# Designed miniproteins, single chains: the designs that were tried, part 45

Each design is a single chain, and the fold is of that chain. pLDDT is the mean over its residues in the fold that is shown.

## One batch from the design tools (miniprotein)

Design m1647
Fold by ESMFold2-Fast:
Structure m1647 (fold): chain A 69 residues (1-69)
Amino acid sequence: GDDEEAKKYLEKGKEYYEKGKYEEAAKYFEKAEELSTDEKLKEEARKLKLEAEIEIGIELLEEAVKKVT
């Protein structure tokens, strides 16, 4: 079902996240949220997507700081 598919995307997203591939991880977490009908699974996917997006933002900020410091 959709929740089992969502769970597979969630696990793939976690694999990308552990490898530091945050943009790829965010895409997989977004797909997991879309496919999920379980509120807890949906919230977990949403949270992990936000964590990946925060990491992307930190990397962009670090590059901006290096350019002016």
Scores: mean pLDDT 83

Design m1648
Fold by ESMFold2-Fast:
Structure m1648 (fold): chain A 82 residues (1-82)
Amino acid sequence: MPPQAGLSPLEGAILRLVAERPLTPRELAERLGVSQATVSRHLRRLEARGLVRRLPGGRYAAADADAVTAGTAALLAEAAAA
């Protein structure tokens, strides 16, 4: 997948916040002062680009974190029926 620059300021802010800790669309909307619909739309775009990952419970984490990537895989394995 080709790397692309040119994230919107809101997308950059989302990435920064979820890089520190996984957050729900509601938490991101509250932190950024925007609607949940706006945040969800940007999260979908970021997920399609592989820049964020959806976690169990509807939280999102930045893909640009090696420890988070490993932790997400472990959580998904536990949630699955084995």
Scores: mean pLDDT 69

Design m1649
Fold by ESMFold2-Fast:
Structure m1649 (fold): chain A 55 residues (1-55)
Amino acid sequence: MEEEIERLVREAEGKSRDEAYALLQRRTAELARRLSLDEVRAIATEAARRIEEAL
């Protein structure tokens, strides 16, 4: 879980807010293929929080 969050935050570095959220949506859709709904929700929530703090 933490590794997925860190990867999403790293990929969002240097992007605009719109680009960062588009990336987050795309990556969480990919994660939904392998992970439970609860896991995807936890990853998306924490990644979005850290991305907002960095913007």
Scores: mean pLDDT 78

Design m1650
Fold by ESMFold2-Fast:
Structure m1650 (fold): chain A 57 residues (1-57)
Amino acid sequence: SPGERLRALGLTPEQLTKVVGMALKGKSPEEIAKELGISVETVQAAIDAAREAGLLD
């Protein structure tokens, strides 16, 4: 499930909300990773999980 995948990434619900909000504003995974201090790979996985959950297009 998307929630189980996010837990495996070590992301908090607050961090996920920030990733989704920044992605909706058109920020790149690289920009989001830099702002949150996490890896680009983690951001990309979070975006993919959010898309599967219907939070992103």
Scores: mean pLDDT 77

Design m1651
Fold by ESMFold2-Fast:
Structure m1651 (fold): chain A 74 residues (1-74)
Amino acid sequence: MEEAEKKVEELLEEAKKAMEEGDGEKAEKLILEAGELAIKAAVEAGLLTPEQAEEARKYVEELAKKAKEEAEKL
């Protein structure tokens, strides 16, 4: 789990940089990748049920969409 958390942090740092550069499409992809990795790690650790993982995926998709829209406004 620790390795997955570090990978998620790295992906989120890259997503933040992409947003600062106005690259909404890159930020969206990086947030989706970070979310998928975090959700899989949480399910493996017993922190999320499969049903909660489905809800978490929808939430990540919403966040990725908002990040893209915000970056594109710059």
Scores: mean pLDDT 80

Design m1652
Fold by ESMFold2-Fast:
Structure m1652 (fold): chain A 94 residues (1-94)
Amino acid sequence: SLAEVLAAERAANLAAAAELLREAARAAAAGDVAEAIRLAVAGLILLAASGDTEVAKEVLELVRRAMEALDAGDYAEAARYLEEAARLAEEAAR
């Protein structure tokens, strides 16, 4: 039962991270750079809390690419990377 509780907590943190990254993608698509960064950082904090190091590495790389795209003013590319990051976190939550 302790293993089941820990698995449920991991899944909940990954699912919450996915939602924040999806919200970050919507903010990025709208050109709201500050909100996109705020939501992406919040998502990364929950991802770290999940303890899933492999998913964390992949999501962090996608978020880094999204930040580079935001800095370049490519909001559509930033949104795409953040949506892919959200998808990976959501799949890992299952």
Scores: mean pLDDT 88

Design m1653
Fold by ESMFold2-Fast:
Structure m1653 (fold): chain A 88 residues (1-88)
Amino acid sequence: MKEYLEKALEYVKKALEALRNGDRETAIQYLEKAIDYLEKALKLNPNDKYVIEALRYVRGALLDVRNGDYEGAIEDVEKAIEYLKKAL
């Protein structure tokens, strides 16, 4: 559990840096990796409210990046980081 959340946090932070640098493709790849680790964490604890919220924000960020809303994506990623820190 904790290892998956630590990996998700690492990839979400890397996605944030990629977004700030305008690297869309790298940001998408890191957000997708973060989603994979969050889904694995949620399988181990399906009722973890903080993991559910983090996953919702990471998915929102991925959608925003794909739609060209980089400001919205950064805001969603920052919220995901807040919830991940609460889950850890």
Scores: mean pLDDT 87

Design m1654
Fold by ESMFold2-Fast:
Structure m1654 (fold): chain A 78 residues (1-78)
Amino acid sequence: AEAVRAEVLALWGELADARAAGDEARAAALIDRLVELAGRLPEEEQRALLEGARAEAAAHPDDAVARELAARLEAALA
């Protein structure tokens, strides 16, 4: 579980960098990986991740990457 948590946190940071750079292709690949690993987290951490993604999408309504992450995590975890 610790290794999965570390990887999810690293991917979250890399996704923030990809969003800042406008690298939509890299962002899409990172979202795929993040969603895959998110399902392996404990339920409480899955909820926290989904809440974080929703908050990020709400704070940046014009950010397609933030909206896509929130939508895909909701489909996978909710």
Scores: mean pLDDT 82

Design m1655
Fold by ESMFold2-Fast:
Structure m1655 (fold): chain A 77 residues (1-77)
Amino acid sequence: MSLSEQLRQAAEQFRELARLAEALGLPRTAELYRRAAELLEEAAEKGEEGIKEKEPELRELEEELKALAPEFRAAVA
């Protein structure tokens, strides 16, 4: 599987997590997962250069998701 294919699969997984978060009444977490999916899809479309360009934005989203992780984990537990 190419890196672009891996990123597209990751984007799809984040879209699924966003739908789950929305169904659980966690709109902020759902929005962050949607943003992560969009960035991963954009990086996949631009290839390796796009990945390097989007890396800082992906790290920022990772930190935002970590901050909301306790809320999401409590909802799914």
Scores: mean pLDDT 73

Design m1656
Fold by ESMFold2-Fast:
Structure m1656 (fold): chain A 65 residues (1-65)
Amino acid sequence: SATVQRVVAHDLSKLPEEVREKLLELARNPDEEKAREIAELIKEKTGIEKTPEQVRKMGEALASL
């Protein structure tokens, strides 16, 4: 939905480039374990808590930009 895409775009603006690169790779090669690892990395670097499912959606949204 448009609301979900807008929220994801806002979160993406706060992410370091290294995290965005990992999200793009996740969008190309979906992996539940990798999504969990990226969620932990996002929390560590930004304080933003995301579920693995939300991380997958972030990768898909980033890949569509």
Scores: mean pLDDT 73

Design m1657
Fold by ESMFold2-Fast:
Structure m1657 (fold): chain A 65 residues (1-65)
Amino acid sequence: MIDMELDAGMLQIYLSVQGYDARVEVKDGELVVTINDKDKKKTEEAKKLAEEVAEKLGVKIRFVE
């Protein structure tokens, strides 16, 4: 769980700036992405960004709607 909090915070800021209603947090060594936007395109984009971050960090990722 090293530096994941920083990456989660940065990802959340990126998503927010881009107009996505999503929250990114670190829980139990996982990146948790909560998506509150119902637009299929927006949710898919948010998932891609979160997955890229998780892959780079080698951590487990979880999505919540």
Scores: mean pLDDT 72

Design m1658
Fold by ESMFold2-Fast:
Structure m1658 (fold): chain A 68 residues (1-68)
Amino acid sequence: SAMREEARRLAREALRLAREGRAEEAGKTVSQAGDLLGDEVTARNALALAERGDLVGLMAGAHDLLQA
């Protein structure tokens, strides 16, 4: 579906941003991908991970979305 393809594109971008240490931008991008899939929990958790600067958590979340 178009939403799944867009979510995967955003997940790849979020992974790149997290690798670059850009936690706030990565969190917003994972949140957008989660929203496209109707996953409010993932979207909210991504913002919390970004607030904590949890780059490993953000990379894990982005990777999970890429495997979906």
Scores: mean pLDDT 83

Design m1659
Fold by ESMFold2-Fast:
Structure m1659 (fold): chain A 84 residues (1-84)
Amino acid sequence: VIDYLQLARKLELEKRYDEAEEAYKKAIELDPNNAKIHYLYGLFLESVNRLDEAAEAYKKAIELKPNDAKLHTELGLVLFKLNR
Protein backbone atom coordinates (compact mmCIF):
# COMPACT_ATOMS: atom_id res chain seq x y z
CA VAL A 1 0.00 0.00 0.00
CA ILE A 2 1.38 3.41 -0.98
CA ASP A 3 1.74 5.92 1.88
CA TYR A 4 0.76 9.03 -0.08
CA LEU A 5 1.72 11.41 2.76
CA GLN A 6 5.26 9.94 2.89
CA LEU A 7 5.41 10.01 -0.94
CA ALA A 8 4.29 13.68 -0.98
CA ARG A 9 7.01 14.68 1.51
CA LYS A 10 9.67 12.80 -0.51
CA LEU A 11 8.55 14.47 -3.76
CA GLU A 12 8.64 17.88 -2.00
CA LEU A 13 12.27 17.25 -0.92
CA GLU A 14 13.09 16.36 -4.56
CA LYS A 15 11.48 19.71 -5.62
CA ARG A 16 8.86 17.85 -7.68
CA TYR A 17 6.18 20.23 -6.44
CA ASP A 18 3.35 19.34 -8.88
CA GLU A 19 3.71 15.62 -8.05
CA ALA A 20 4.01 16.42 -4.32
CA GLU A 21 0.71 18.36 -4.48
CA GLU A 22 -1.06 15.43 -6.22
CA ALA A 23 0.25 13.06 -3.52
CA TYR A 24 -0.97 15.40 -0.71
CA LYS A 25 -4.40 15.61 -2.40
CA LYS A 26 -4.52 11.80 -2.65
CA ALA A 27 -3.59 11.50 1.05
CA ILE A 28 -6.46 13.89 1.93
CA GLU A 29 -8.87 11.95 -0.33
CA LEU A 30 -8.03 8.67 1.46
CA ASP A 31 -8.06 10.15 5.01
CA PRO A 32 -10.02 13.47 4.92
CA ASN A 33 -10.49 13.69 8.72
CA ASN A 34 -6.77 13.45 9.56
CA ALA A 35 -5.73 16.91 10.86
CA LYS A 36 -2.01 16.07 10.41
CA ILE A 37 -2.39 15.59 6.63
CA HIS A 38 -4.20 18.95 6.28
CA TYR A 39 -1.51 20.61 8.44
CA LEU A 40 1.38 19.15 6.38
CA TYR A 41 -0.39 20.13 3.13
CA GLY A 42 -0.69 23.69 4.54
CA LEU A 43 3.05 23.74 5.29
CA PHE A 44 3.72 22.56 1.70
CA LEU A 45 1.48 25.32 0.29
CA GLU A 46 3.35 27.94 2.40
CA SER A 47 6.70 26.62 1.07
CA VAL A 48 5.51 27.28 -2.52
CA ASN A 49 4.00 30.69 -1.52
CA ARG A 50 0.34 29.71 -1.99
CA LEU A 51 -0.70 31.49 1.21
CA ASP A 52 -4.49 31.69 0.64
CA GLU A 53 -4.64 27.91 0.06
CA ALA A 54 -2.31 27.31 3.04
CA ALA A 55 -4.74 29.28 5.25
CA GLU A 56 -7.65 27.09 4.05
CA ALA A 57 -5.67 23.90 4.79
CA TYR A 58 -4.86 25.16 8.33
CA LYS A 59 -8.55 26.10 8.87
CA LYS A 60 -9.52 22.53 7.95
CA ALA A 61 -6.91 21.14 10.37
CA ILE A 62 -8.27 23.45 13.13
CA GLU A 63 -11.84 22.26 12.39
CA LEU A 64 -10.59 18.72 13.09
CA LYS A 65 -8.37 19.68 16.11
CA PRO A 66 -9.76 22.98 17.51
CA ASN A 67 -7.63 22.94 20.71
CA ASP A 68 -4.26 22.62 18.91
CA ALA A 69 -2.47 25.92 19.66
CA LYS A 70 0.18 25.26 16.96
CA LEU A 71 -2.49 25.19 14.22
CA HIS A 72 -3.94 28.53 15.41
CA THR A 73 -0.41 30.04 15.46
CA GLU A 74 0.33 28.84 11.89
CA LEU A 75 -3.00 30.21 10.61
CA GLY A 76 -2.36 33.56 12.35
CA LEU A 77 1.09 33.86 10.74
CA VAL A 78 -0.28 33.10 7.24
CA LEU A 79 -3.16 35.61 7.66
CA PHE A 80 -0.63 38.24 8.84
CA LYS A 81 1.44 37.68 5.66
CA LEU A 82 -1.68 37.93 3.45
CA ASN A 83 -2.83 41.27 4.99
CA ARG A 84 0.58 42.96 4.74
Scores: mean pLDDT 85

Design m1660
Fold by ESMFold2-Fast:
Order: C-alpha cells, then sequence, then structure tokens
Structure m1660 (fold): chain A 65 residues (1-65)
C-alpha cells in the first residue's frame, strides 16, 4: 500500500499495479533513485546500490523488504 503510493507520487500516475514496470510508466533512473530513497526513509532500511538495477516494479521493492 505505502510502496504503491510512493511510486504513484514520484511518477505522477495512478493507479500503479504491483507488476507495472516503473520505466514503462514514464519513469527514469532519477525517479527510480528518488523512489528508492523515499522507501529507505519510510521503512528505515538501506537498499544496496547493487540491488537498484533489479528494482523495476512495486513487487521488486516488496521482495527486498
Amino acid sequence: EEIKKIVEEVLGVSPVKEDDDIFALGGNLAKRYKIIKLIEKKFNVKIPYSEAPKIRTVKDIKEML
């Protein structure tokens, strides 16, 4: 729920489904970075930069938490 909201707010599109590709929704590397940083802050976690290329969908983010 909260992950979806962050993705929707950063990309400016709704609704976002769990399997929607961030780049297919009009995202780019900078927006993905912003999503990752907001997730890290919200859940008080650190996502390694080596994992960033695997983050394409809301589902990918959930699997890392």
Scores: mean pLDDT 79

Design m1661
Fold by ESMFold2-Fast:
Structure m1661 (fold): chain A 59 residues (1-59)
Amino acid sequence: AKKEREQKALENLRKNSENVPKLTEEELEEIEKLFKNKDWEGMQELSVKAVSGTAPPPL
């Protein structure tokens, strides 16, 4: 469970970074800092927010 959470967070982070090249090195560093603080939940939420917020549903 704990390790799965960690892997899921890392996978979402990588997926988000690759899908959204708009992420600057500054933003990536902030995400890495959150990861170091073991704030996986915050990092995951940030990742989904970044991809979802960029493209709202057409209708």
Scores: mean pLDDT 60

Design m1662
Fold by ESMFold2-Fast:
Structure m1662 (fold): chain A 66 residues (1-66)
Amino acid sequence: MDGEAEIEELIARHRELLDEAVARMQAGASREEVVKWLLEQLRAEGIEADEGLVRAALSRRIAEAA
């Protein structure tokens, strides 16, 4: 339950960034490249995000876009 709320909050606060990540994957970028890029972008904004949380948020956005 707590992890689900954290995923939803990450998506809500960084939706534009996650949408860009999905677009990069659709353009041929690997999931690993996009997860690394997301973690670097969040860190540049001063946000230390868990990799598992970022992967879960990305997977949800991909499913919603399909």
Scores: mean pLDDT 78

Design m1663
Fold by ESMFold2-Fast:
Structure m1663 (fold): chain A 78 residues (1-78)
Amino acid sequence: MNVRLVIPDLLSTLKSKGLSDEEAQKEAEKIKEELSKRLPPDAEVSIEGDTLIIVSPLSAGEVLDLVIEAFEKLNKKL
């Protein structure tokens, strides 16, 4: 059974860090891309409004660790 992890307010969180709406959108797409590379090929990553949704055969803890790693990697480039 796949685990569904929901991360709300993704764009709002990025904008609170000083990003514009366009920069927040680009960063969210980069996070989605990085997660897709780190997750198994049968995992699904989607953005519904301001909410990031991940469906994966990995545990919620494993998915959360990958989310943190993707976020940290992208933050170091800015």
Scores: mean pLDDT 76

Design m1664
Fold by ESMFold2-Fast:
Structure m1664 (fold): chain A 59 residues (1-59)
Amino acid sequence: SELEERLAELLREETKDKSDDEQDQLVAAAMQLMNGEENPELEALLSEEIRELARALRR
């Protein structure tokens, strides 16, 4: 879907200056939000745009 591709692009852009471990952590946090898991600590790791896209993709 277009929203999934936009989320992947934003994750790449916001993590380009971070370590591989930090990139993996942010990707995992976004995936957990997409799966319907609400965790304030994971949400705090993500930008508002990524959080909104992950929630829009929630199933």
Scores: mean pLDDT 74

Design m1665
Fold by ESMFold2-Fast:
Structure m1665 (fold): chain A 60 residues (1-60)
Amino acid sequence: SMEEAIELLKQALELAQQGQVEEALKLGAKARELDPNILDDPEARDLVLKLLSVLQELAG
């Protein structure tokens, strides 16, 4: 469901902010499996964009 996907994306963002890139990516993948339309939801899309931003900063 979208609600479960959003909760996983929030957890993924927290993990990414802690530098746990591998765990963050794993939770992000699970969120997409729970709801493949996550990018169509404004809240979920915002969380995905924030997650990608943090991951890009960690990558250099």
Scores: mean pLDDT 83

Design m1666
Fold by ESMFold2-Fast:
Structure m1666 (fold): chain A 118 residues (1-118)
Amino acid sequence: MIPVPDIRGKSVLEIIDTVIGLVEQLKAALDAKDYERVRELLDAMEEIITQIEKYLAENEVSPEERQILQTLIDLLRGLVSEVRAALEAGDFDAAKEIVDTYLAALRVLKEHVERLRA
């Protein structure tokens, strides 16, 4: 079982870095054809979505921070949904392409947040 990262006390950049690390592990697991680890990583990503949604529900955050975290949730939901669909279809090449696409989008989000910090 893969340990689910805790986002409590993390900055937005640290949350994004945590997510990027999980997606990089997902790519490595797909390359290794370790489909049990792929499943565990997708479950961990859904748990991270739940943690971010709870944080947004329980805390007052700036509109900008809310938009960034909502974008992160939307990217993770899309990744999990599309990778699961590709795996169910037995299309492992599509699963890898999906992961690469979302990883690139997450890196763009990180660069955007870094620029906002001046």
Scores: mean pLDDT 85

Design m1667
Fold by ESMFold2-Fast:
Structure m1667 (fold): chain A 87 residues (1-87)
Amino acid sequence: METYTAEGEGDTAEDAVASAVRKLLEKYGPEILDKPGKVTIEVTLADTGEKRVASGEGTGEEALLQAFDQLDRDAPATRAKVTFEVE
């Protein structure tokens, strides 16, 4: 199993996830999104410090979209961690 991970910062869940995805692609290259696997997104909320976790499966791109669609995009956040586990 190969694991690709990156963290990003942002004032909303959407911005933090977008930053994490950008760093993931800068670190490993966009070709990782063509691989099948599982994506896990962990968002740290700004107001409570609680972590919200969402996951998706499929090609990296589809898995990212599935995970992100489970999150409140406008939620105040400080950071997000995106992990892609390739099977």
Scores: mean pLDDT 84

Design m1668
Fold by ESMFold2-Fast:
Structure m1668 (fold): chain A 55 residues (1-55)
Amino acid sequence: GEKAKVLAELLKEKNLDPRKVTPEEVVELLREAGIEVTEEEAELLLVEAAFILAG
């Protein structure tokens, strides 16, 4: 989805490993980008972003 693509780009720009980022950190990263998510949604988005980054 769109949110997962934004997260993938943020992780890439900040050189963050999706396997080492917590859902709480994902919530903060997306909040700074103007996207509000729950910690539970952030966990799912992190999985999706990891697939995007892996190809």
Scores: mean pLDDT 82

Design m1669
Fold by ESMFold2-Fast:
Structure m1669 (fold): chain A 55 residues (1-55)
Amino acid sequence: SAEEIRERAEEVVRELNAKGLGSEAFEFLVQFTEAMHAGDLERAEEIVREAERFL
């Protein structure tokens, strides 16, 4: 669901910021927000999944 994808994205942002990767967190948030605003939940989930792979 969109809510589950948002919760996962929030966790990604928290983890990146905790690691001192604030610029990466910002870039992630921009890409994620663009996909969500476009209603492209498949793209939003892909963006989250790719970020989770590198955490």
Scores: mean pLDDT 86

Design m1670
Fold by ESMFold2-Fast:
Structure m1670 (fold): chain A 67 residues (1-67)
Amino acid sequence: MKEVAEAKKKGDLETLKKALEKAREALREAERALEEARAKGDLHAEIGAELRVIGEELTIELIESYL
């Protein structure tokens, strides 16, 4: 359970929280890039940005599973 391991993993939890904040920042950047690519009709940039959005969302979900 999370609480049972907390004293040993306190530093890991702080690292995960910081990683979560960074992933949320990266998601916002990827969403902006996606909107810009769509506005310009750049299909290659749109696909790249969409994959980045998915990757950051999966990263956030994974980190949240440890918190």
Scores: mean pLDDT 77

Design m1671
Fold by ESMFold2-Fast:
Structure m1671 (fold): chain A 98 residues (1-98)
Amino acid sequence: MEIHASRRASPAEVEALRAVAEELRRRAEESEDPAVAAVLRATAEALRRVAEGGLAGAAAVAPLFRALAEAEDIPDPEAAEEVVEAALEALRRIDAAA
């Protein structure tokens, strides 16, 4: 319930969100699995919108938790792991910028 709080992002957090969004978009374009590509692309777009809004906290992490949940619906375990690894790396980068 604590993950309800969104706040205004610092300039460093906005730059981190933009960098993470672009990295996820690039990974989506490079993915050979259409389900992985769709999840990563949607997550990248959501993070780009959060960065444009100048938001951090719950607003920044919610798209990544959604990607982790959507990975559970991917039938191929290796494809699901690709989404999980990308989302966890993104969470680590956002946390490091906070």
Scores: mean pLDDT 81

Design m1672
Fold by ESMFold2-Fast:
Structure m1672 (fold): chain A 65 residues (1-65)
Amino acid sequence: MDQTQQQIQQIIDQTRQQMSQSTSTQQVNDILRSTSQQIISILNSSPNPDQGMLDSSQDTYNSLS
């Protein structure tokens, strides 16, 4: 759990940095889509993803958009 949370947080932090450096709406959309796919991939590869983990990821993702 801690490792998965760390990976998701790292992806979110990287996304925030990339968004701050982006110069176009298209670039921002591509970054958000990539981030969403990475988070979903991590959650799907987790042996026991619980609802709390999904809710946390959703809330964090929404704060970026």
Scores: mean pLDDT 70

Design m1673
Fold by ESMFold2-Fast:
Structure m1673 (fold): chain A 85 residues (1-85)
Amino acid sequence: VSDEEIKEGVADIVSAVGNLALKKGDYEGAVRLYEKAVEIYPNNATAWANLGIAYEKLGKTEEAKRYYQKALEIDPNNELAKKLL
């Protein structure tokens, strides 16, 4: 197991906790968790897309579009990023 694999796994767990916050309507909490996930592992396209969803729920549509674009730059087939792009 490499440091990169550990970072990816930790980011996936943090992102999963962010998904729970998002489902509960804690959009500010979801933003903080997804921001931490992409800080740990910047190549997590799904975390970038979910960060966009959380910003959209906060009414910050232009910020959301930027995060969806970032997710598609990392993974052009990302299903979540296709919501606004």
Scores: mean pLDDT 82

Design m1674
Fold by ESMFold2-Fast:
Formats: sequence, C-alpha cells, structure tokens
Structure m1674 (fold): chain A 92 residues (1-92)
Amino acid sequence: GKEAALSVAEGAEGAASSGAKVTATAEGGKVIVEAKGANSSGMMSVLAGGVAAELAGAEARVETKGDTVTLTVEGLSKEDAELAAKRAQEAG
C-alpha cells in the first residue's frame, strides 16, 4: 500500500535530482509519473521506483521514449495514489 506509493515518489525524486522535469497524475488507484529530459541516472531511478513498488505489491509499468520515461503504477488505494502523485510533483 503506502510502501508502493513512497517507492514511486522516491523514483520521481531521483529523476528530478538528475535534471528531469517530473509531472505526476493520480487517477483512483493509479499513479502516472512522467520524467522528461531524464539522463541514464534519472531513468534508473524511475525503474528502481517501479521495481520497489512491485515488490510492495503494486503493479508497475515503465515505458521509455527518447529522453522521457513514464512510470504507471496500479493497485494502490486512492489515498496512496494521490500521495505518490503529490510527492512526485513536489520533487519535479
């Protein structure tokens, strides 16, 4: 639950620290994080966040296109998805 949400936020923070512009949206039990202008370190941070979210019981998908990485995590509570999105937006 909350552990998956925090893992998503940590991945987003890592991407923002690498210089990426991070945006995040919560939709019910789903959170979508997009990091634009991510270097290899930023991309790895998002991947690590997704893996950690899956280990915490959520479902994570990562897609890359050029310098943009998108992490989608499902199976959260509405509150946990909103927490993840808020913290990810604060990071970027």
Scores: mean pLDDT 83

Design m1675
Fold by ESMFold2-Fast:
Structure m1675 (fold): chain A 85 residues (1-85)
Amino acid sequence: MLRKLTEEQLKIVQEGARKIFALADAAEPQLTPEQRQRLANIAVAHALRIVGDALEAKSVEEVKKATENALKSVQDEIDRLLAEQ
């Protein structure tokens, strides 16, 4: 049976996903159409990764850390795409 997230864990996951997409949206005007497509795919992948990590997490703190790691990874990819220009 799949592990159920607590209400608190689910809220953190939802907030994390929103922050990832907001970060991607904010970067969009500085990127080429090809880079925007790559960033969109990266954002989706990291949002899904937060869900997976949260399902395996033993504490709320681990869910928060998974969210922080995902946000950092998305920012690192944005920085990489900007450096390609």
Scores: mean pLDDT 82

Design m1677
Fold by ESMFold2-Fast:
Structure m1677 (fold): chain A 64 residues (1-64)
Amino acid sequence: SKATELELKWVKEAMRKVGEFTQLWLEYKRTGDKAAKEKAEKVLKEIEELKKKLEEELAKLKKE
């Protein structure tokens, strides 16, 4: 279904972002670099935005 295709697309993008977050967070823990922490926090916000966009697209499909 169209909904399943959208979910799979967003899951793949979210998994890549989780990978980016993990690398930045581990760098912060290893080095104490506050810039790495700030970058990790930005990636978390991007993951939240991806989820919100998925929910909006799924809501649009229900109206058709």
Scores: mean pLDDT 81

Design m1678
Fold by ESMFold2-Fast:
Structure m1678 (fold): chain A 96 residues (1-96)
Amino acid sequence: SVEELLKKAVEAADSAIDAYNAGDFETARKKAEELLKIAQELIEKSTDPDVQSLARALQRAAKDFIEALEKNDVLGAEIAATFLAMVSYLLKKLLE
């Protein structure tokens, strides 16, 4: 269901951020890759424009985050992590 995918997206985003803040960049990257797959599934399955907009925002932030981690771009990673946190917050509001 879309609700289950939204919950998984929040969990993956929060896990990526927690791993990043702990300095575990390998786990952060893996969780961001999981988040990309969930975001794509949300775009395909949801007809809700708010869900689609947030899923596209997740997809962009997760891609930027993965790229920044692979390139050791510290500022890029911080910006992407901040966007992931913001989108995770907005997704939590949709679940209420």
Scores: mean pLDDT 87

Design m1680
Fold by ESMFold2-Fast:
Structure m1680 (fold): chain A 55 residues (1-55)
Amino acid sequence: DELAQLEETLAWLRANREKLIERLMDYTGISREEAEARVERALALLERQIAELRA
């Protein structure tokens, strides 16, 4: 079930948000503010996909 997989992915990303931010900073050398913005954009895209599948 694609919807269930996306919801599980979103939940995992939310639970591991801080690790994702730290990982992005380590990999790319970007600022914390930019890393936070990228993670928030990824979460927003997943939330939008989930909403579209529910509609």
Scores: mean pLDDT 82

Design m1681
Fold by ESMFold2-Fast:
Structure m1681 (fold): chain A 62 residues (1-62)
Amino acid sequence: MPRELSQEELEELAREAVARLEEAKAAGDELAEVSARMRLLALAVQAYLDELPIPEVLREAL
């Protein structure tokens, strides 16, 4: 099992995190929004470390 994220895995995780952020915004849940945003930042950092391009969906959400 690879220790690094693949580009496909990164894109899937980014879409999930964006969906959670939008759900939190729609609900007005500030704590859930912060949690989702922290997840997006963690994915961006992981992409940088793995030298992967940051998915456009993630760049738009940041």
Scores: mean pLDDT 76

Design m1682
Fold by ESMFold2-Fast:
Structure m1682 (fold): chain A 62 residues (1-62)
Amino acid sequence: MEVKKKTFNSKEEALEFLSKLPFPLYVASDQDPTVHRIESLEEAKEFVSKLKFPTTLYYAVV
């Protein structure tokens, strides 16, 4: 599984990007190294809502 990274400048940018990825996905941020399993758009919205921007996300799809 390849871990990718991308930097986002806003919550809207991050959510739009994540919404286009297949679920489930694994994601972590530069603010918290905890890896989160995101299984739905609703979980992605909750994850993004807790982040401060700009942020770098590390993500992998299964």
Scores: mean pLDDT 80

Design m1683
Fold by ESMFold2-Fast:
Structure m1683 (fold): chain A 81 residues (1-81)
Amino acid sequence: PKVLNPSQELMDALRAVAREHGATDVVAYIIEDDDGKKTVHIVVAMDRPSAAQREALRAALTAVVKKHYPDAEVVVTVVES
């Protein structure tokens, strides 16, 4: 498997959406398996997120990834800052 950096365009979109939802930081990386299947991992930091904020952020970030990689698996981890 390979670890890939997201494009600048994808990172800019993820940062914009995360910021709209009150996130303080976002980091992402892509794992590509030997068959070319991509899993996009997103770690977002939020100060004291509610369950509703976590759900909205997860859905919004997943939608951004699916525009770039429709067949990719998306894993969103929300960490408290």
Scores: mean pLDDT 84

Design m1684
Fold by ESMFold2-Fast:
Structure m1684 (fold): chain A 57 residues (1-57)
Amino acid sequence: MHAKELTDKLLKENPEITELEVSQEALAHSVLVLKLSPEEAVKAAEEAVKHLEEKKK
């Protein structure tokens, strides 16, 4: 699942989800499910948070 798709799913389940919660979920998903490196996981979390900010504005 792409970072943006994960953010869309989380926002649909909880419209009041915070940037911190999205970042934590994206990091966990990237490391545990996608088996990405720490550097790639951080980048995916940043993309997920940015997408959330764009969706709320």
Scores: mean pLDDT 78

